Designed miniproteins, single chains, continued (3). Designs and how they scored, part 18

Each design is a single chain, and the fold is of that chain. pLDDT is the mean over its residues in the fold that is shown.

## One batch from the design tools (miniprotein)

Design m8631
Fold by ESMFold2-Fast:
Structure m8631 (fold): chain A 68 residues (1-68)
Amino acid sequence: SEKLRALRDWFLEKAGEAGRIPASELKEKLKSLGFSEETVNRLLKEAGVGDFVDERLFLRLLEELSKL
């Protein structure tokens, strides 16, 4: 999906050399893309996300998003 590619490119740019972003930034990004707060919170919980999202957790989240 072009949308999922754009989301991955956004993540890589935001994470940079740190290799992670705050979960709050990902939540706001997903809400800006039209996902409900309930859906976002469920996806992050199912992916095992705490305060930060690294590439491994982000890829797991993308797999769950691809099912929607």
Scores: mean pLDDT 82

Design m8632
Fold by ESMFold2-Fast:
Structure m8632 (fold): chain A 90 residues (1-90)
Amino acid sequence: TESEIELLRKIAEEALKQGNNKAAGVAYIQLGKVLLEAGDYERAVEEYKKALELNGEDDPLALLALAEALEKLGDFEKAREYREKARAAA
């Protein structure tokens, strides 16, 4: 729901303020999943990219989630690239 999105947003921002990049990254992955389920694929991609920046660019779970969201947007080429990166990182 919209309230769940707002709550996860605040959790991520608070974790960032405390310097807890790992916790913020996890919150961004959860936010991306909620957005993906709601059909907001563009925002899901943005939140998953934030998670990658915080967790390290090779986080296979974030890479796979980003690939799924890109595929939902019809960006099959980038989705394939991120799936291949996730496979290499696993």
Scores: mean pLDDT 82

Design m8633
Fold by ESMFold2-Fast:
Structure m8633 (fold): chain A 60 residues (1-60)
Amino acid sequence: SHMEERQKVIREIALTLEAVGLALEKMLETGDRSYLDEVAKRIQEAKSVEELEKLVNELR
C-alpha cells in the first residue's frame, strides 16, 4: 500500500540519519575519519531497511 511505502521511506531516512550521527560521534571521539567513509559506503550499498538496521546496530 502507499502508506506502507511511505513508512518504509521514513524509516530508511531515520536509520540513515542515525548511522551518520553515530559515525560522526565515533570520528569526533577517536579522530578517525575512516568511520564516516565506511558508513557512507555501507549506506550507499544498502538495499533494504534490514541492512540499514544492521549497520546502526553495529555502530551502537
Scores: mean pLDDT 82

Design m8634
Fold by ESMFold2-Fast:
Structure m8634 (fold): chain A 77 residues (1-77)
Amino acid sequence: MDKEELDREVMEALAEITAAVFKRAYGATDEQRDEILKLLLSAKTREELQELIKAVFDANSADEAIKKVKEVLERIK
């Protein structure tokens, strides 16, 4: 298995798990979950994904989490 392919699969799995936990932790809607998942899948490296995941859980609501993730993602572009 190629390292790049393995890293991509691991990142996709982490993004999906994070989106599922986000929905449960914040009582988020399916639309909000899909939005956070798309944002997490925009990460190009594991390090970028880790920063986005931190932003998700450094929030008090689903809407705040989405806003913080967007802010982090724009900073790392």
Scores: mean pLDDT 81

Design m8635
Fold by ESMFold2-Fast:
Structure m8635 (fold): chain A 61 residues (1-61)
Amino acid sequence: HMEELVEKAREASAKFIEALSKGDLEKAIQYAREMADIAREAGNEDAVKSIEEGIEKLKKL
């Protein structure tokens, strides 16, 4: 259960970084939302808050 969520989080994080490196803000926001969903499923509310704050910053770019 948790192991699967950790693997999904790693994959989403890698795709997020790749999207940012390519300047693809739409994809970066999409992968950040996936990371927030994974954190929510894991019950990590602190992580959800931090990721959502990051998404709001990206939207303002």
Scores: mean pLDDT 81

Design m8637
Fold by ESMFold2-Fast:
Structure m8637 (fold): chain A 57 residues (1-57)
Amino acid sequence: SLKLVLHAKRLIKQGKTVDEIIEELEKLGVSPETIQRLREKAKNAEDLLKLLKEELK
């Protein structure tokens, strides 16, 4: 959902790492399959946001 993308953007602005943001998304109930894809493919915050937008369509 758009809410998760906006939450990730806020965490990036707070200086959270990609790994910390993925941990928070996992706690919010994002599927294990999506979490695995994010861990494998998100090399930086911009990649993480792109992948989240694609997975949550």
Scores: mean pLDDT 81

Design m8638
Fold by ESMFold2-Fast:
Structure m8638 (fold): chain A 70 residues (1-70)
Amino acid sequence: SEEAREQLIERLSGFYKKDFSSLSDEELIEKAEELIEELRKMQETLSGAAKLVAEHDIEELEELIRELKK
């Protein structure tokens, strides 16, 4: 969906501090999957509230990818 696309662009642009608005849906999905992998690796070093925040961010990205693939 358009909303899922806009949310992914915002999330990726915020995390990488780069403009992702010119990417295709397929390129956005690829970048989001890369970010999920980075966050999962980061979780191994995190504890407490920081780990929960990372888990939430992963779930949100997975949901947005799922919506964009429809």
Scores: mean pLDDT 83

Design m8639
Fold by ESMFold2-Fast:
Structure m8639 (fold): chain A 94 residues (1-94)
Amino acid sequence: SLEEAFQKGYNMSDEEFYAKANRAQKIALDYLLFDRVFPKPDDMELISTLSDEDQALIAGYLASKPYVDLEKAAERAEELGLHLLAKLLREAAE
């Protein structure tokens, strides 16, 4: 479920995330964490392959980090077309 994927991400260490995440998840995470870089077309194609469960996992992982601005990450997720991820990040920011 999306809730299970979110909780799995929430409980992941940085080391565990980078060991287990696929290339699309890692590329999406870089665009979510850093200020406005226009995504490369090849990166956008990879990001479009993310499942709803992949998006929930990333949302959980980011929500577990007290230094992450979840509202800014949600805005970046919308720009990437990751609407579920953006919604989950905004809900976590409340």
Scores: mean pLDDT 84

Design m8640
Fold by ESMFold2-Fast:
Structure m8640 (fold): chain A 72 residues (1-72)
Amino acid sequence: VLTSGEEVVQLLRDLGVPLSTVGLKESDTFFGPATQAAVKNFQKLSGLENVTQDGIVGQQTLEALQQRYSKS
């Protein structure tokens, strides 16, 4: 489970997701409302049936990120 903004940003970069796609900037360095909104945006964009749109990077969201982008 990712609980910091830095971890979320790093994961998105590692998966090749542009930060602008989820509404984040590279200057975002802590977990706040902007990071939570970005996570919700990704969850909406993923379109996967088992992803909860709650802004929390839990197991389902991590699996969705890996599934979506590891097979690009």
Scores: mean pLDDT 61

Design m8641
Fold by ESMFold2-Fast:
Structure m8641 (fold): chain A 81 residues (1-81)
Amino acid sequence: SEALARAQEHLDRAIEAMKAGNYEEAKRHFEEAVRAALALPDPSEAARLIMAGTLQGVGIAIEKNDEKGLEAVREALRAAR
């Protein structure tokens, strides 16, 4: 679906930005990915995508030992509600 493709594209951009340490860009893309996921007709698919993206983002932040990365993921999840 268009919404699924949009969510995945933003998630991929967010993960690239997290790896680069561009946390403001990562936050914007995570927020858009979560919004797109929440527009999916299947709530379980939305939950799976959000969970996968959150785990990847948190994992990168922990690997880099950078609390700003964790903050970016948390803020994106809050803002997308």
Scores: mean pLDDT 82

Design m8642
Fold by ESMFold2-Fast:
Structure m8642 (fold): chain A 71 residues (1-71)
Amino acid sequence: SEAERHNALGREAAAAGRYDEAILHYRRALGIDPNYAEALANLGDVYEAQGRTARAASLRARALEIDPTLP
């Protein structure tokens, strides 16, 4: 799906340290599927890497509410 494609592009950007690009892709995935738990968790990881701990925790909590089996 297009949401999965944007999630994958976000992961590639994050792995390369391009956090602004990663955030854009994860937000696009969430625009298509607001309950995309993996994209919410991945967006949280990027905010944590940027030191935005409260925002990261909020996104992770929402991801786990949708999918409690997330690693």
Scores: mean pLDDT 88

Design m8643
Fold by ESMFold2-Fast:
Structure m8643 (fold): chain A 57 residues (1-57)
Amino acid sequence: SEEETLEAIRLIQEAGRLALQGKSEEAIKLAEEALKLASTEEGKEAARQAIALAKAA
């Protein structure tokens, strides 16, 4: 749904903020939640990339 897509985007943005603060474990959890909510292939790929970046931080 549109609501789930917007929430997934919000979670990806918040995950990025936490990763920049060195809170990698929290960032990974939010990015994984975004992956569960993403209904589009583009959204799922964005969430997977967010997880990878959080793990690399």
Scores: mean pLDDT 82

Design m8644
Fold by ESMFold2-Fast:
Structure m8644 (fold): chain A 65 residues (1-65)
Amino acid sequence: SKAEEIEEIKERIKELEEEIERLEKKREEAIAAGNEEEALELDIEIGVLRIELGVLKVVLKKLEE
């Protein structure tokens, strides 16, 4: 059902927001340690997850209209 799809998307958004926050903290730690390669890899991973989050937020908005 549409309600089940909305709940699944909301749960995925929450998971992505929590994962992004975790990775941002790891990135800050990598920068503080001078690990430029790890910081760059984390920045790319965060970027990919932020794109997925943005897409899901647009989909959620359309489903709730």
Scores: mean pLDDT 89

Design m8645
Fold by ESMFold2-Fast:
Structure m8645 (fold): chain A 75 residues (1-75)
Amino acid sequence: APVRYAIVVDSPDPQAAIEAGLEAAKEVGARVLSTTTVGDQTNIVVEAASEEQAQRLAELVRERTGAPVRLIKIP
């Protein structure tokens, strides 16, 4: 079953973070469930088939935004 992850982007530009997340998810074949922004932090919740897929997604978001990105597994 797919596992949920939060891609946490530390950037004052939530639109760029969301766009990067949607593009990266499309590229790796993950599904975006929700996006939320609080201050300078954008959380992109995705369903990924594997941890490797989630890590690749986080890497692509980091490359596209140039911002610090964290990957958090959701139980």
Scores: mean pLDDT 84

Design m8646
Fold by ESMFold2-Fast:
Structure m8646 (fold): chain A 87 residues (1-87)
Amino acid sequence: SEEEIKKLEEELKTATGPVKGELYLELGKAYKELGKYEEAIEAYKKALEILPEDHPLLGEAYKNLGDAYDKLGKFEEAKEYYEKAKK
């Protein structure tokens, strides 16, 4: 919802480290639920920039990024991120 997005944006203003990456992942999910796939992709990419390489949510971030690209008809990009999600 728009309310959830605003709450996440406020939390992002003060968050640091892996928590900031987790909040960007939640922001991406919120955009995806609204069908805002381009905004979801940007939020997921921000999550991936911040989350450590060994973080347990990396697979979920890659899968959700793949789903968003698939929804936009960008099937090659979707496939690449789905493969990354399996690692």
Scores: mean pLDDT 86

Design m8647
Fold by ESMFold2-Fast:
Structure m8647 (fold): chain A 64 residues (1-64)
Amino acid sequence: MEEARKIYEEEDKIAKEKTGVSIRDMAALGVPAPLSEEEREVAREIAEKLREIGDEFQAELDAR
C-alpha cells in the first residue's frame, strides 16, 4: 500500500517536471519498442537493476 503511493508520487513528480516537454521528452528518452511478454519482463528487471547500480554509484561519488 505505502509502496504504491510512493511509486505514484515519484511518477507524478516526473510528470510535473516534464509538463513543459512531455511529448518531446518521451521521444528523446526513447520509448521502448514493443517486445514479447517475456522480453518485456526481462527488460524491466534489467532496467531496474541498472538504475539501482547507477544510483549506488552516484551515492558513492557524492560521498567522496
Scores: mean pLDDT 58

Design m8648
Fold by ESMFold2-Fast:
Structure m8648 (fold): chain A 61 residues (1-61)
Amino acid sequence: SEEEKVEQIKAEADRALDAGKSVTEIVRLVDELAEKYGLSEEQKIEVYRYLSERIMERLAA
């Protein structure tokens, strides 16, 4: 489903963040996966919102 694609990209982003990859590398990964899976603009916004929240959480820790 479309929801499964979004969740898969979020999971890949979380894995990259936990592995200590840079924000630039994570954004590039998300962009590549979003293009590969053909995400809508709304779905891309959801993924980037999630990523922003996770990055902010990590910086606050």
Scores: mean pLDDT 81

Design m8649
Fold by ESMFold2-Fast:
Structure m8649 (fold): chain A 57 residues (1-57)
Amino acid sequence: MSKEDVEKLQEAGKALKAGDYKKAAELAREVIERATDPGAIAAAQRALEEAKRLGGV
């Protein structure tokens, strides 16, 4: 997983905890689009799913 992927996933996690579901979804989508690491893609997909469930985005 690249440093950029890790940083964006950490920011997405912080956004979820803060209730900023739109930001969390945007960060997760960016990781899904650009990452080639299956672990990064899976983590981003989970963050996106949580953002959709909690924020209705």
Scores: mean pLDDT 79

Design m8650
Fold by ESMFold2-Fast:
Structure m8650 (fold): chain A 68 residues (1-68)
Amino acid sequence: METPEAVAKAVGEKLREIGELVDTLVTGEKLIKEGKKKLEEKPSEEAEKLVKEGEELRKEALEKLGGE
């Protein structure tokens, strides 16, 4: 049977995993914002790629956080 201390450790590990996913989500959002800003200034394939990459990172993080 799991001890209260083992449960606390497992919760701590899950919170760390969630923190890493939140960091990925924030990184994706920053890439989307930067790409959109560049597209507004001058449309380019590189700027479109930044938006797409950021959207994929955001989607992956949200799916792993249980947001599908």
Scores: mean pLDDT 78

Design m8651
Fold by ESMFold2-Fast:
Structure m8651 (fold): chain A 106 residues (1-106)
Amino acid sequence: LEEDPNDVEKLIAKGREYLEKGDYEKAVEYFEKAIQLDPNNPEAYTLLGIAYLKLGEYEKAVEYFRKAIELDPNNPVAYGVLAQAYYKLGNIEEAKKYADKANELS
């Protein structure tokens, strides 16, 4: 509801810095703040899912990747990381389905 695109972009940039440093809990905090400012940002949901994937929270990662896909169904990155999360959960058929979809969109 706060219209500050500059703050959303800065929060996403900070979250990415923490992902690169391996501070996944801080990355989650920054991406959650980005979503609070802009709940329709598919990039923030994809990155939040990646942070949860790195934390081993595979079910949460799946939820956020699905939300990213709802907002942007043509994003190959979101499908690719969703496939990775399903592999971690042992759901090989779903993992293959979304990996194939990611390849189609690339």
Scores: mean pLDDT 85

Design m8652
Fold by ESMFold2-Fast:
Order: C-alpha cells, then sequence, then structure tokens
Structure m8652 (fold): chain A 56 residues (1-56)
C-alpha cells in the first residue's frame, strides 16, 4: 500500500511542477501535513527538492 502511495505522490508532484514551482512546494507540504510520518516526510521532501532542482 505505501509503495503505491509513494508512486501516486510522485506523480502528483510532477504534475504540480508542470503548473509551477510554487504549486509543487504547496502540494508537497500538504501531503506532509496530511501524512506526518517520518517516511512520508523524507520521501516528499527529497522528491520535491529533486524535481525543483532538475526543473531549474
Amino acid sequence: EFKKFKEKVEEELKKALEKGIDETIKKGLEIIEKYPYEEVKEFVAEETKRLIQEYL
């Protein structure tokens, strides 16, 4: 289940990136706030950072 969740999160972050950096950051923070688990925080933070860094 969590693996599927991570895949969905990454897809949502990538789609948000197409709308802009602000949207991507907002999406990542919303996911972390909704699911305040260490694994989720680490995954979302790293993916958000990675996607934004590569986009720029």
Scores: mean pLDDT 77

Design m8653
Fold by ESMFold2-Fast:
Structure m8653 (fold): chain A 72 residues (1-72)
Amino acid sequence: MKEEKAKELVEKAVKLAKEGYEAYTVKGDKEEAIKKFEEAAELAAKAAELLGDKEAAEKAKEDGKELVEKIA
């Protein structure tokens, strides 16, 4: 049950990350890109926490923060 929900969250996170990348590279919308990347990182971290993978959860949060800082 939780594993299946975690997969759904990962799929949503990947989709949001792609939308954020498109917003940044195609539309030039930094604010939209930042919001999408933050949402993607949050969902990825939540999925990892649901699976009990603390390292993956921390990495997702760190990667998201680093990406936002590079764009801002």
Scores: mean pLDDT 78

Design m8654
Fold by ESMFold2-Fast:
Structure m8654 (fold): chain A 107 residues (1-107)
Amino acid sequence: LLAGLFALAGGLAGLLGALAAPTPEEAARAAAAGAGAAAVGAELAYAARSALGGLLAAAGGALAAAAGALAARRAEHVEADFLGVGAAIAGVGAAFLGLLAALRALA
C-alpha cells in the first residue's frame, strides 16, 4: 500500500508540477521526477505483491505519463522535448509494472 501511495503521490506531483511550472524546462524536470517516483513505487509494489499497491502505482504511472506528454507539448527546445518524452515513456512503464504487480498479487 505505501509503495503504491508513493507512486500515486509522485505521479500527481509530477503532473501538477508540469501544469504549474513557469517554463517548459521546469515542466519537463517535474514530469521526469514524477515518473521516477512512480517507477520506484511500482517496483516496490511488485516486490511486495500488493494488489491495491499495484493499482495505485499504475495510476501514479499514468499521471506521470500525462505529465511527460504535457511537458513535451510545452517544449521550446529539443532538450526539454526529449526529457518530456522520456518521462512519458517512463510513466507508461511504471503504469504497466503497477498493473503487473496487481495481477501478480491476485495470482
Scores: mean pLDDT 73

Design m8655
Fold by ESMFold2-Fast:
Structure m8655 (fold): chain A 95 residues (1-95)
Amino acid sequence: MVELTASVTVPLPRLEPVEAEAVTESGERVEAEAEATERPGGVEIRVTLRAPAELAEGSLFRVTLTFKGSGQRATVYVAADAETGVQAAVAAPVA
């Protein structure tokens, strides 16, 4: 198992408990954990993925974050790149 960590800021007005689910481009589930920290610009979500090494290198992971207080969801894409390391981008929250 390889551990990948990425951080993203979600424009959420308050800190809430967050649940993470992650899948590969092929739809395979990987272990995901998320930790939320309140920041001036919103909530910083630190996402940690645990994937088999053969799925981690050069793969794109779709992470669905569910905010348990509001029921809001956000999608974060985490890309694993052997040359540059882990990158993350956030899609618009699902209202």
Scores: mean pLDDT 69

Design m8656
Fold by ESMFold2-Fast:
Structure m8656 (fold): chain A 85 residues (1-85)
Amino acid sequence: MKKEELEKKRKELEKRIAENPDDVTAYLQLGRVYLELGDYEKAVEAFEKALKLDPSNPSAYQLLAEVYEKLGDKEKAEEYRKKAK
């Protein structure tokens, strides 16, 4: 996906979250967009929001592991991968 398409999707997801702050799926999708944009800090924030709304969500743990792999934090990546199971 091109950067312009990712930024458009980010804006659409931000509007969705503004209308429905408890939309776990929107936070997961927003985090994925930030991950693809290389904004790992914002990706972590979005996935942590999803996890606060649904603490047992395996997708949030898997995505946090992926972000920490991109950040080079292998220990945190392994920790989140274990929690995703």
Scores: mean pLDDT 83

Design m8657
Fold by ESMFold2-Fast:
Structure m8657 (fold): chain A 65 residues (1-65)
Amino acid sequence: TTRAVAAEIEIVAIGTDLGLPVRVAHSGDTLTVTMPPGDPDRDARFIEEVRRVGERYGLRVEIRL
């Protein structure tokens, strides 16, 4: 969906801003975000922001480390 594409762009931008090389895939209304674990504080901030994006767009978000 157009919402999934917009959310994907936002998530990648957030990852870039935090110095995280993330991979995002979407299938229907589900986003799968893969991130390398490293910095607990940074990683927690990223996960919170990603969940907020999912909520804003009404999408299911699955996070993989």
Scores: mean pLDDT 81

Design m8658
Fold by ESMFold2-Fast:
Structure m8658 (fold): chain A 61 residues (1-61)
Amino acid sequence: MIPTQEDVDKALELLRDYLNEKYNLPLKTPQEARDYLGALSAANRAAGEGAPGFGRWKTPA
């Protein structure tokens, strides 16, 4: 079952609200939430197993 465009848009709106609440982010549109996910995914991929080295805990120094 392929999700519809409306389902995707609603999911992005919920995700935007979730990210704003959990991470205190000022995301305004579903597009910004989408871009944030893309950046986060790229950072996790570059870090391998999603071990972020930027502003998390126990960054190697």
Scores: mean pLDDT 65

Design m8659
Fold by ESMFold2-Fast:
Structure m8659 (fold): chain A 60 residues (1-60)
Amino acid sequence: MLKVEGEFESLEAAIGAALRAIGLDPNAKVKVEGTRVTVEAPDTPAGREAIEAVKEAAAA
């Protein structure tokens, strides 16, 4: 399983990142705790895209 944790500036940003991850890989497991998003995904092309999207969003 691939895993990423990101801290976001707002609840809207956190929810947006979570929804994007699920959209990229429906098998991804997403947890949202306030402005923190944790995503766990299988090591597949879709899972890797979901993890990268959350990393990029948190870094930007």
Scores: mean pLDDT 80

Design m8660
Fold by ESMFold2-Fast:
Structure m8660 (fold): chain A 69 residues (1-69)
Amino acid sequence: KVEELREFLEKLGFDTSSMSDEQLEVIHYTAEALREIGDVVDEMIALMKAGVPREEALEIAKKKIEEAK
């Protein structure tokens, strides 16, 4: 988990050797929250392409992602 995040950050040019394990754990939880937001955004884009207005697409996407958990 943390090791995968460390490798990802290093690919982006960040030096993770100076980061503590606690800092990486906080980053990991933040990344998981951002991933959930990404899933909602992807569903919103699909709905908007189908002609659903942005506000309605957000509510539908949130419901679908929540029900998929």
Scores: mean pLDDT 72

Design m8661
Fold by ESMFold2-Fast:
Structure m8661 (fold): chain A 63 residues (1-63)
Amino acid sequence: HMAEDLHLLAQAGASVEELLAYIRVHYYGKSLEEVAKALGISVGTVRRHVERAEQLLADARAA
């Protein structure tokens, strides 16, 4: 669930930007382009935020 993923990501050291990008893509079904436009950043920056959040979550769940 979203709340569990958010708590786990925050404990793993995810930034606010990484958390917001991850939620918008995975829970609200937004595209990287839509999130980039909403946040005023590049698609490449959104991709890096999502990838880092996904890696932090995977690492936390593997521990």
Scores: mean pLDDT 80

Design m8662
Fold by ESMFold2-Fast:
Structure m8662 (fold): chain A 64 residues (1-64)
Amino acid sequence: SEEERERRRRELEEEVREAFERMRAAIAAMREDIDALLEMGYSEEEARELIRRVKEHHERLLRE
């Protein structure tokens, strides 16, 4: 029904909003880490690579 479709659309809208909020928070945190590394003299490419490697290593440790 139309009412059921409307409810489903609102549920999807809320899920999308939450997903975007989480994504923005993650991007902001990563940007702060990149900026800190840039201040230490790393290039943006080096900073991104270092963050990626540290994250992978941390994820491996958490899988204990």
Scores: mean pLDDT 76

Design m8663
Fold by ESMFold2-Fast:
Structure m8663 (fold): chain A 74 residues (1-74)
Amino acid sequence: SFVEELRRRGLEVIDTLADYYGLSDEQRAEIRAWFLERFDEAVKQAKDEASLRELFKQILIETNRRIQDAADAA
């Protein structure tokens, strides 16, 4: 489904960036959990695939900031 494809892509982005920045397993798990919680709320709020795609973009921007913050704290 479209929802499962976006969820998978978001998690793949997190895993790739976590590997690149050398995040711990705990930091990766926390960011993955945060992403999934925000994504599930976005799925409930979205009216259609276009609105879900827009919310997904906003979640990815915030996810990237969280990954950078975790990397900078190490």
Scores: mean pLDDT 87

Design m8664
Fold by ESMFold2-Fast:
Structure m8664 (fold): chain A 62 residues (1-62)
Amino acid sequence: VDKEKLEKEVELSMEIIKYSVEILALEREIKKNPEKAEELKKKLEEAKEKLKKAVEEIEKIE
């Protein structure tokens, strides 16, 4: 078993979970605080971009 490969897969899996949770939290906050929707939407787009990159990286390992 390649330890470096496993460590990278675990790291990327944790990032995917982290950003998925952040996206859900930001979507909930947008509904709760419409006055901050513009700021929260920017953070949501950043989180979606980071999630996309983490998914692409984990797919490259396999």
Scores: mean pLDDT 80

Design m8665
Fold by ESMFold2-Fast:
Structure m8665 (fold): chain A 64 residues (1-64)
Amino acid sequence: MIEEVGDIAAASPDPVKAALLLMGIAIAKRNGDSDEEIIEFAVRLAEQMGDTETAERLRKLLEE
């Protein structure tokens, strides 16, 4: 699950947006956030940046 978050973030079509997502994920991991909290944060960040495709791919990781 958490490895897939990084892969999805890195696949963002904008390299600056990809870098910001990966940096945010790395900071959240260092802070001890749960996998679910990291994914929710990454979804919100992708949405705020207008990367709706990446946000949708990340949101699917939360679906059962």
Scores: mean pLDDT 78

Design m8666
Fold by ESMFold2-Fast:
Order: C-alpha cells, then sequence, then structure tokens
Structure m8666 (fold): chain A 95 residues (1-95)
C-alpha cells in the first residue's frame, strides 16, 4: 500500500509542474506501466532497472523544461524522490 501511495504522490506532484503535455503523459504512462506490472506479479529486477532509467531520462527533460523556475524544479525533484523511494521498495520486495 505505501508503494502505491508513493507512486500516486509522485504522479500528483508532477501534475502540479508546468510541463509540456507530452512529458506529463509520458510520466503518467510510466507510472501506469509500473502499477500494472506490480499488480500482475510481472515485476522483475531487470524491468525495475529499465523503468529507473526511463524515470531519470524523463526527469532530465522535465528539469530542462522548467530550468528558469526554481519552484517548479523543486516539485520535479520531489516527484523524482517519491518515485525513487517507490522503486527502492519494489526492488526489496522482488528480491
Amino acid sequence: TITLLLLAAASSGMSLVDLPEELKERFEELIKELVNLYLNGELTIEKLREIRREVEELTREALEAVKDNPLQQALVEAARALFEEALRRLEEEVE
């Protein structure tokens, strides 16, 4: 339950950022994929590493999009931290 709440919080945090719609949709689809894999028991360490890489790439693009707004950058970093904590918990559960 805590892992799903962290993912929901990350999604909500990112929705508050003034990002291009394309980036918001990519974050939402990534969270949806992770939740679906988790609920279906299909989550592997290899898939978690792949998703972590995608999160890092999307975060880089999001930070570039809001580079002139420190508050928006802080929101992106907060959402990233929540997502990373969720991934860490899932990695422990899969092992």
Scores: mean pLDDT 81

Design m8667
Fold by ESMFold2-Fast:
Structure m8667 (fold): chain A 60 residues (1-60)
Amino acid sequence: SEELQKEAEEHIARFKELLQKDPNSRKARLEAYSHLAEVAKLYRKEGKPIPGELVKLARS
């Protein structure tokens, strides 16, 4: 849905911003990855599978 996609994009933007500003901070990384976790929660609430693109972003 359009609303789901917009919320997911906002969380992904925050994820990228946090990693860009402080890439070596464990605290910043934990906060960044919490935003990816929120995207996963949104997809689960909609009964949709987690996108492969999100999995790639979470992969280290």
Scores: mean pLDDT 76

Design m8668
Fold by ESMFold2-Fast:
Order: structure tokens, then sequence, then C-alpha cells
Structure m8668 (fold): chain A 114 residues (1-114)
């Protein structure tokens, strides 16, 4: 169902973006390494949702196809303008995807502790 894919996308994006932002802002890692860490965290989040029975493997893969580009865009925004810019970009992209899926977009808070 579209709502399950969006829920998984939000979870994967929040975790992935938070890890990537932390890598850039707190650890001083290069953008490419931060993106790799964020994408890995997003994938691990999707795998956890499959293991818990919250989504199917097919829904998790669909969610990751949406989440990975958003994590990359958020990481780039964090590199250029910090956490506020990353949060704005992530929320903007999720609103676009939610509109395409015909569901309401939740708002992300990327300021929560990693």
Amino acid sequence: RPEEVLGATVAATTRGATVAIDAIVKQGLPLDEAIELGVKAARETAEDLVRSGAVTPEQAEEALKIAEPIVRDAAKAAHDGGVESAQRVANEKLREIAAELGVEAPELDLTAPA
C-alpha cells in the first residue's frame, strides 16, 4: 500500500540523513563517505522494517529507491549549509514523493540525536 512505502521511506530517509549529517558536521568526513554511510544506514533501517514485519521486502526496496536520492541530496545540503538546509531539502523531496503516491507527507525532524 502507498502509505507503507511512504512510512518506510520516511524511516530510511530520517536515519540515513541523520547519519550522513553527523558524518559531515561532527566527524568532518568527505561528502562521498558521508553519503555511503547514510545510504548504508537507510538500507539497514529498511531491513529492520522487513524483519519486524512492518513492510514486505518489495516495499522496502521501493522505499530505498526513493530514500537513497533524498539522503544524497540532504547530505549535499548539509555539506553546503548545515542541518537546517538538509532538513529543508529532505522535507521538500518527501512532499514531492508523497504527492506522487497520493498520500500526505509527514514532516522530518533531523535535529534529534543520532
Scores: mean pLDDT 77

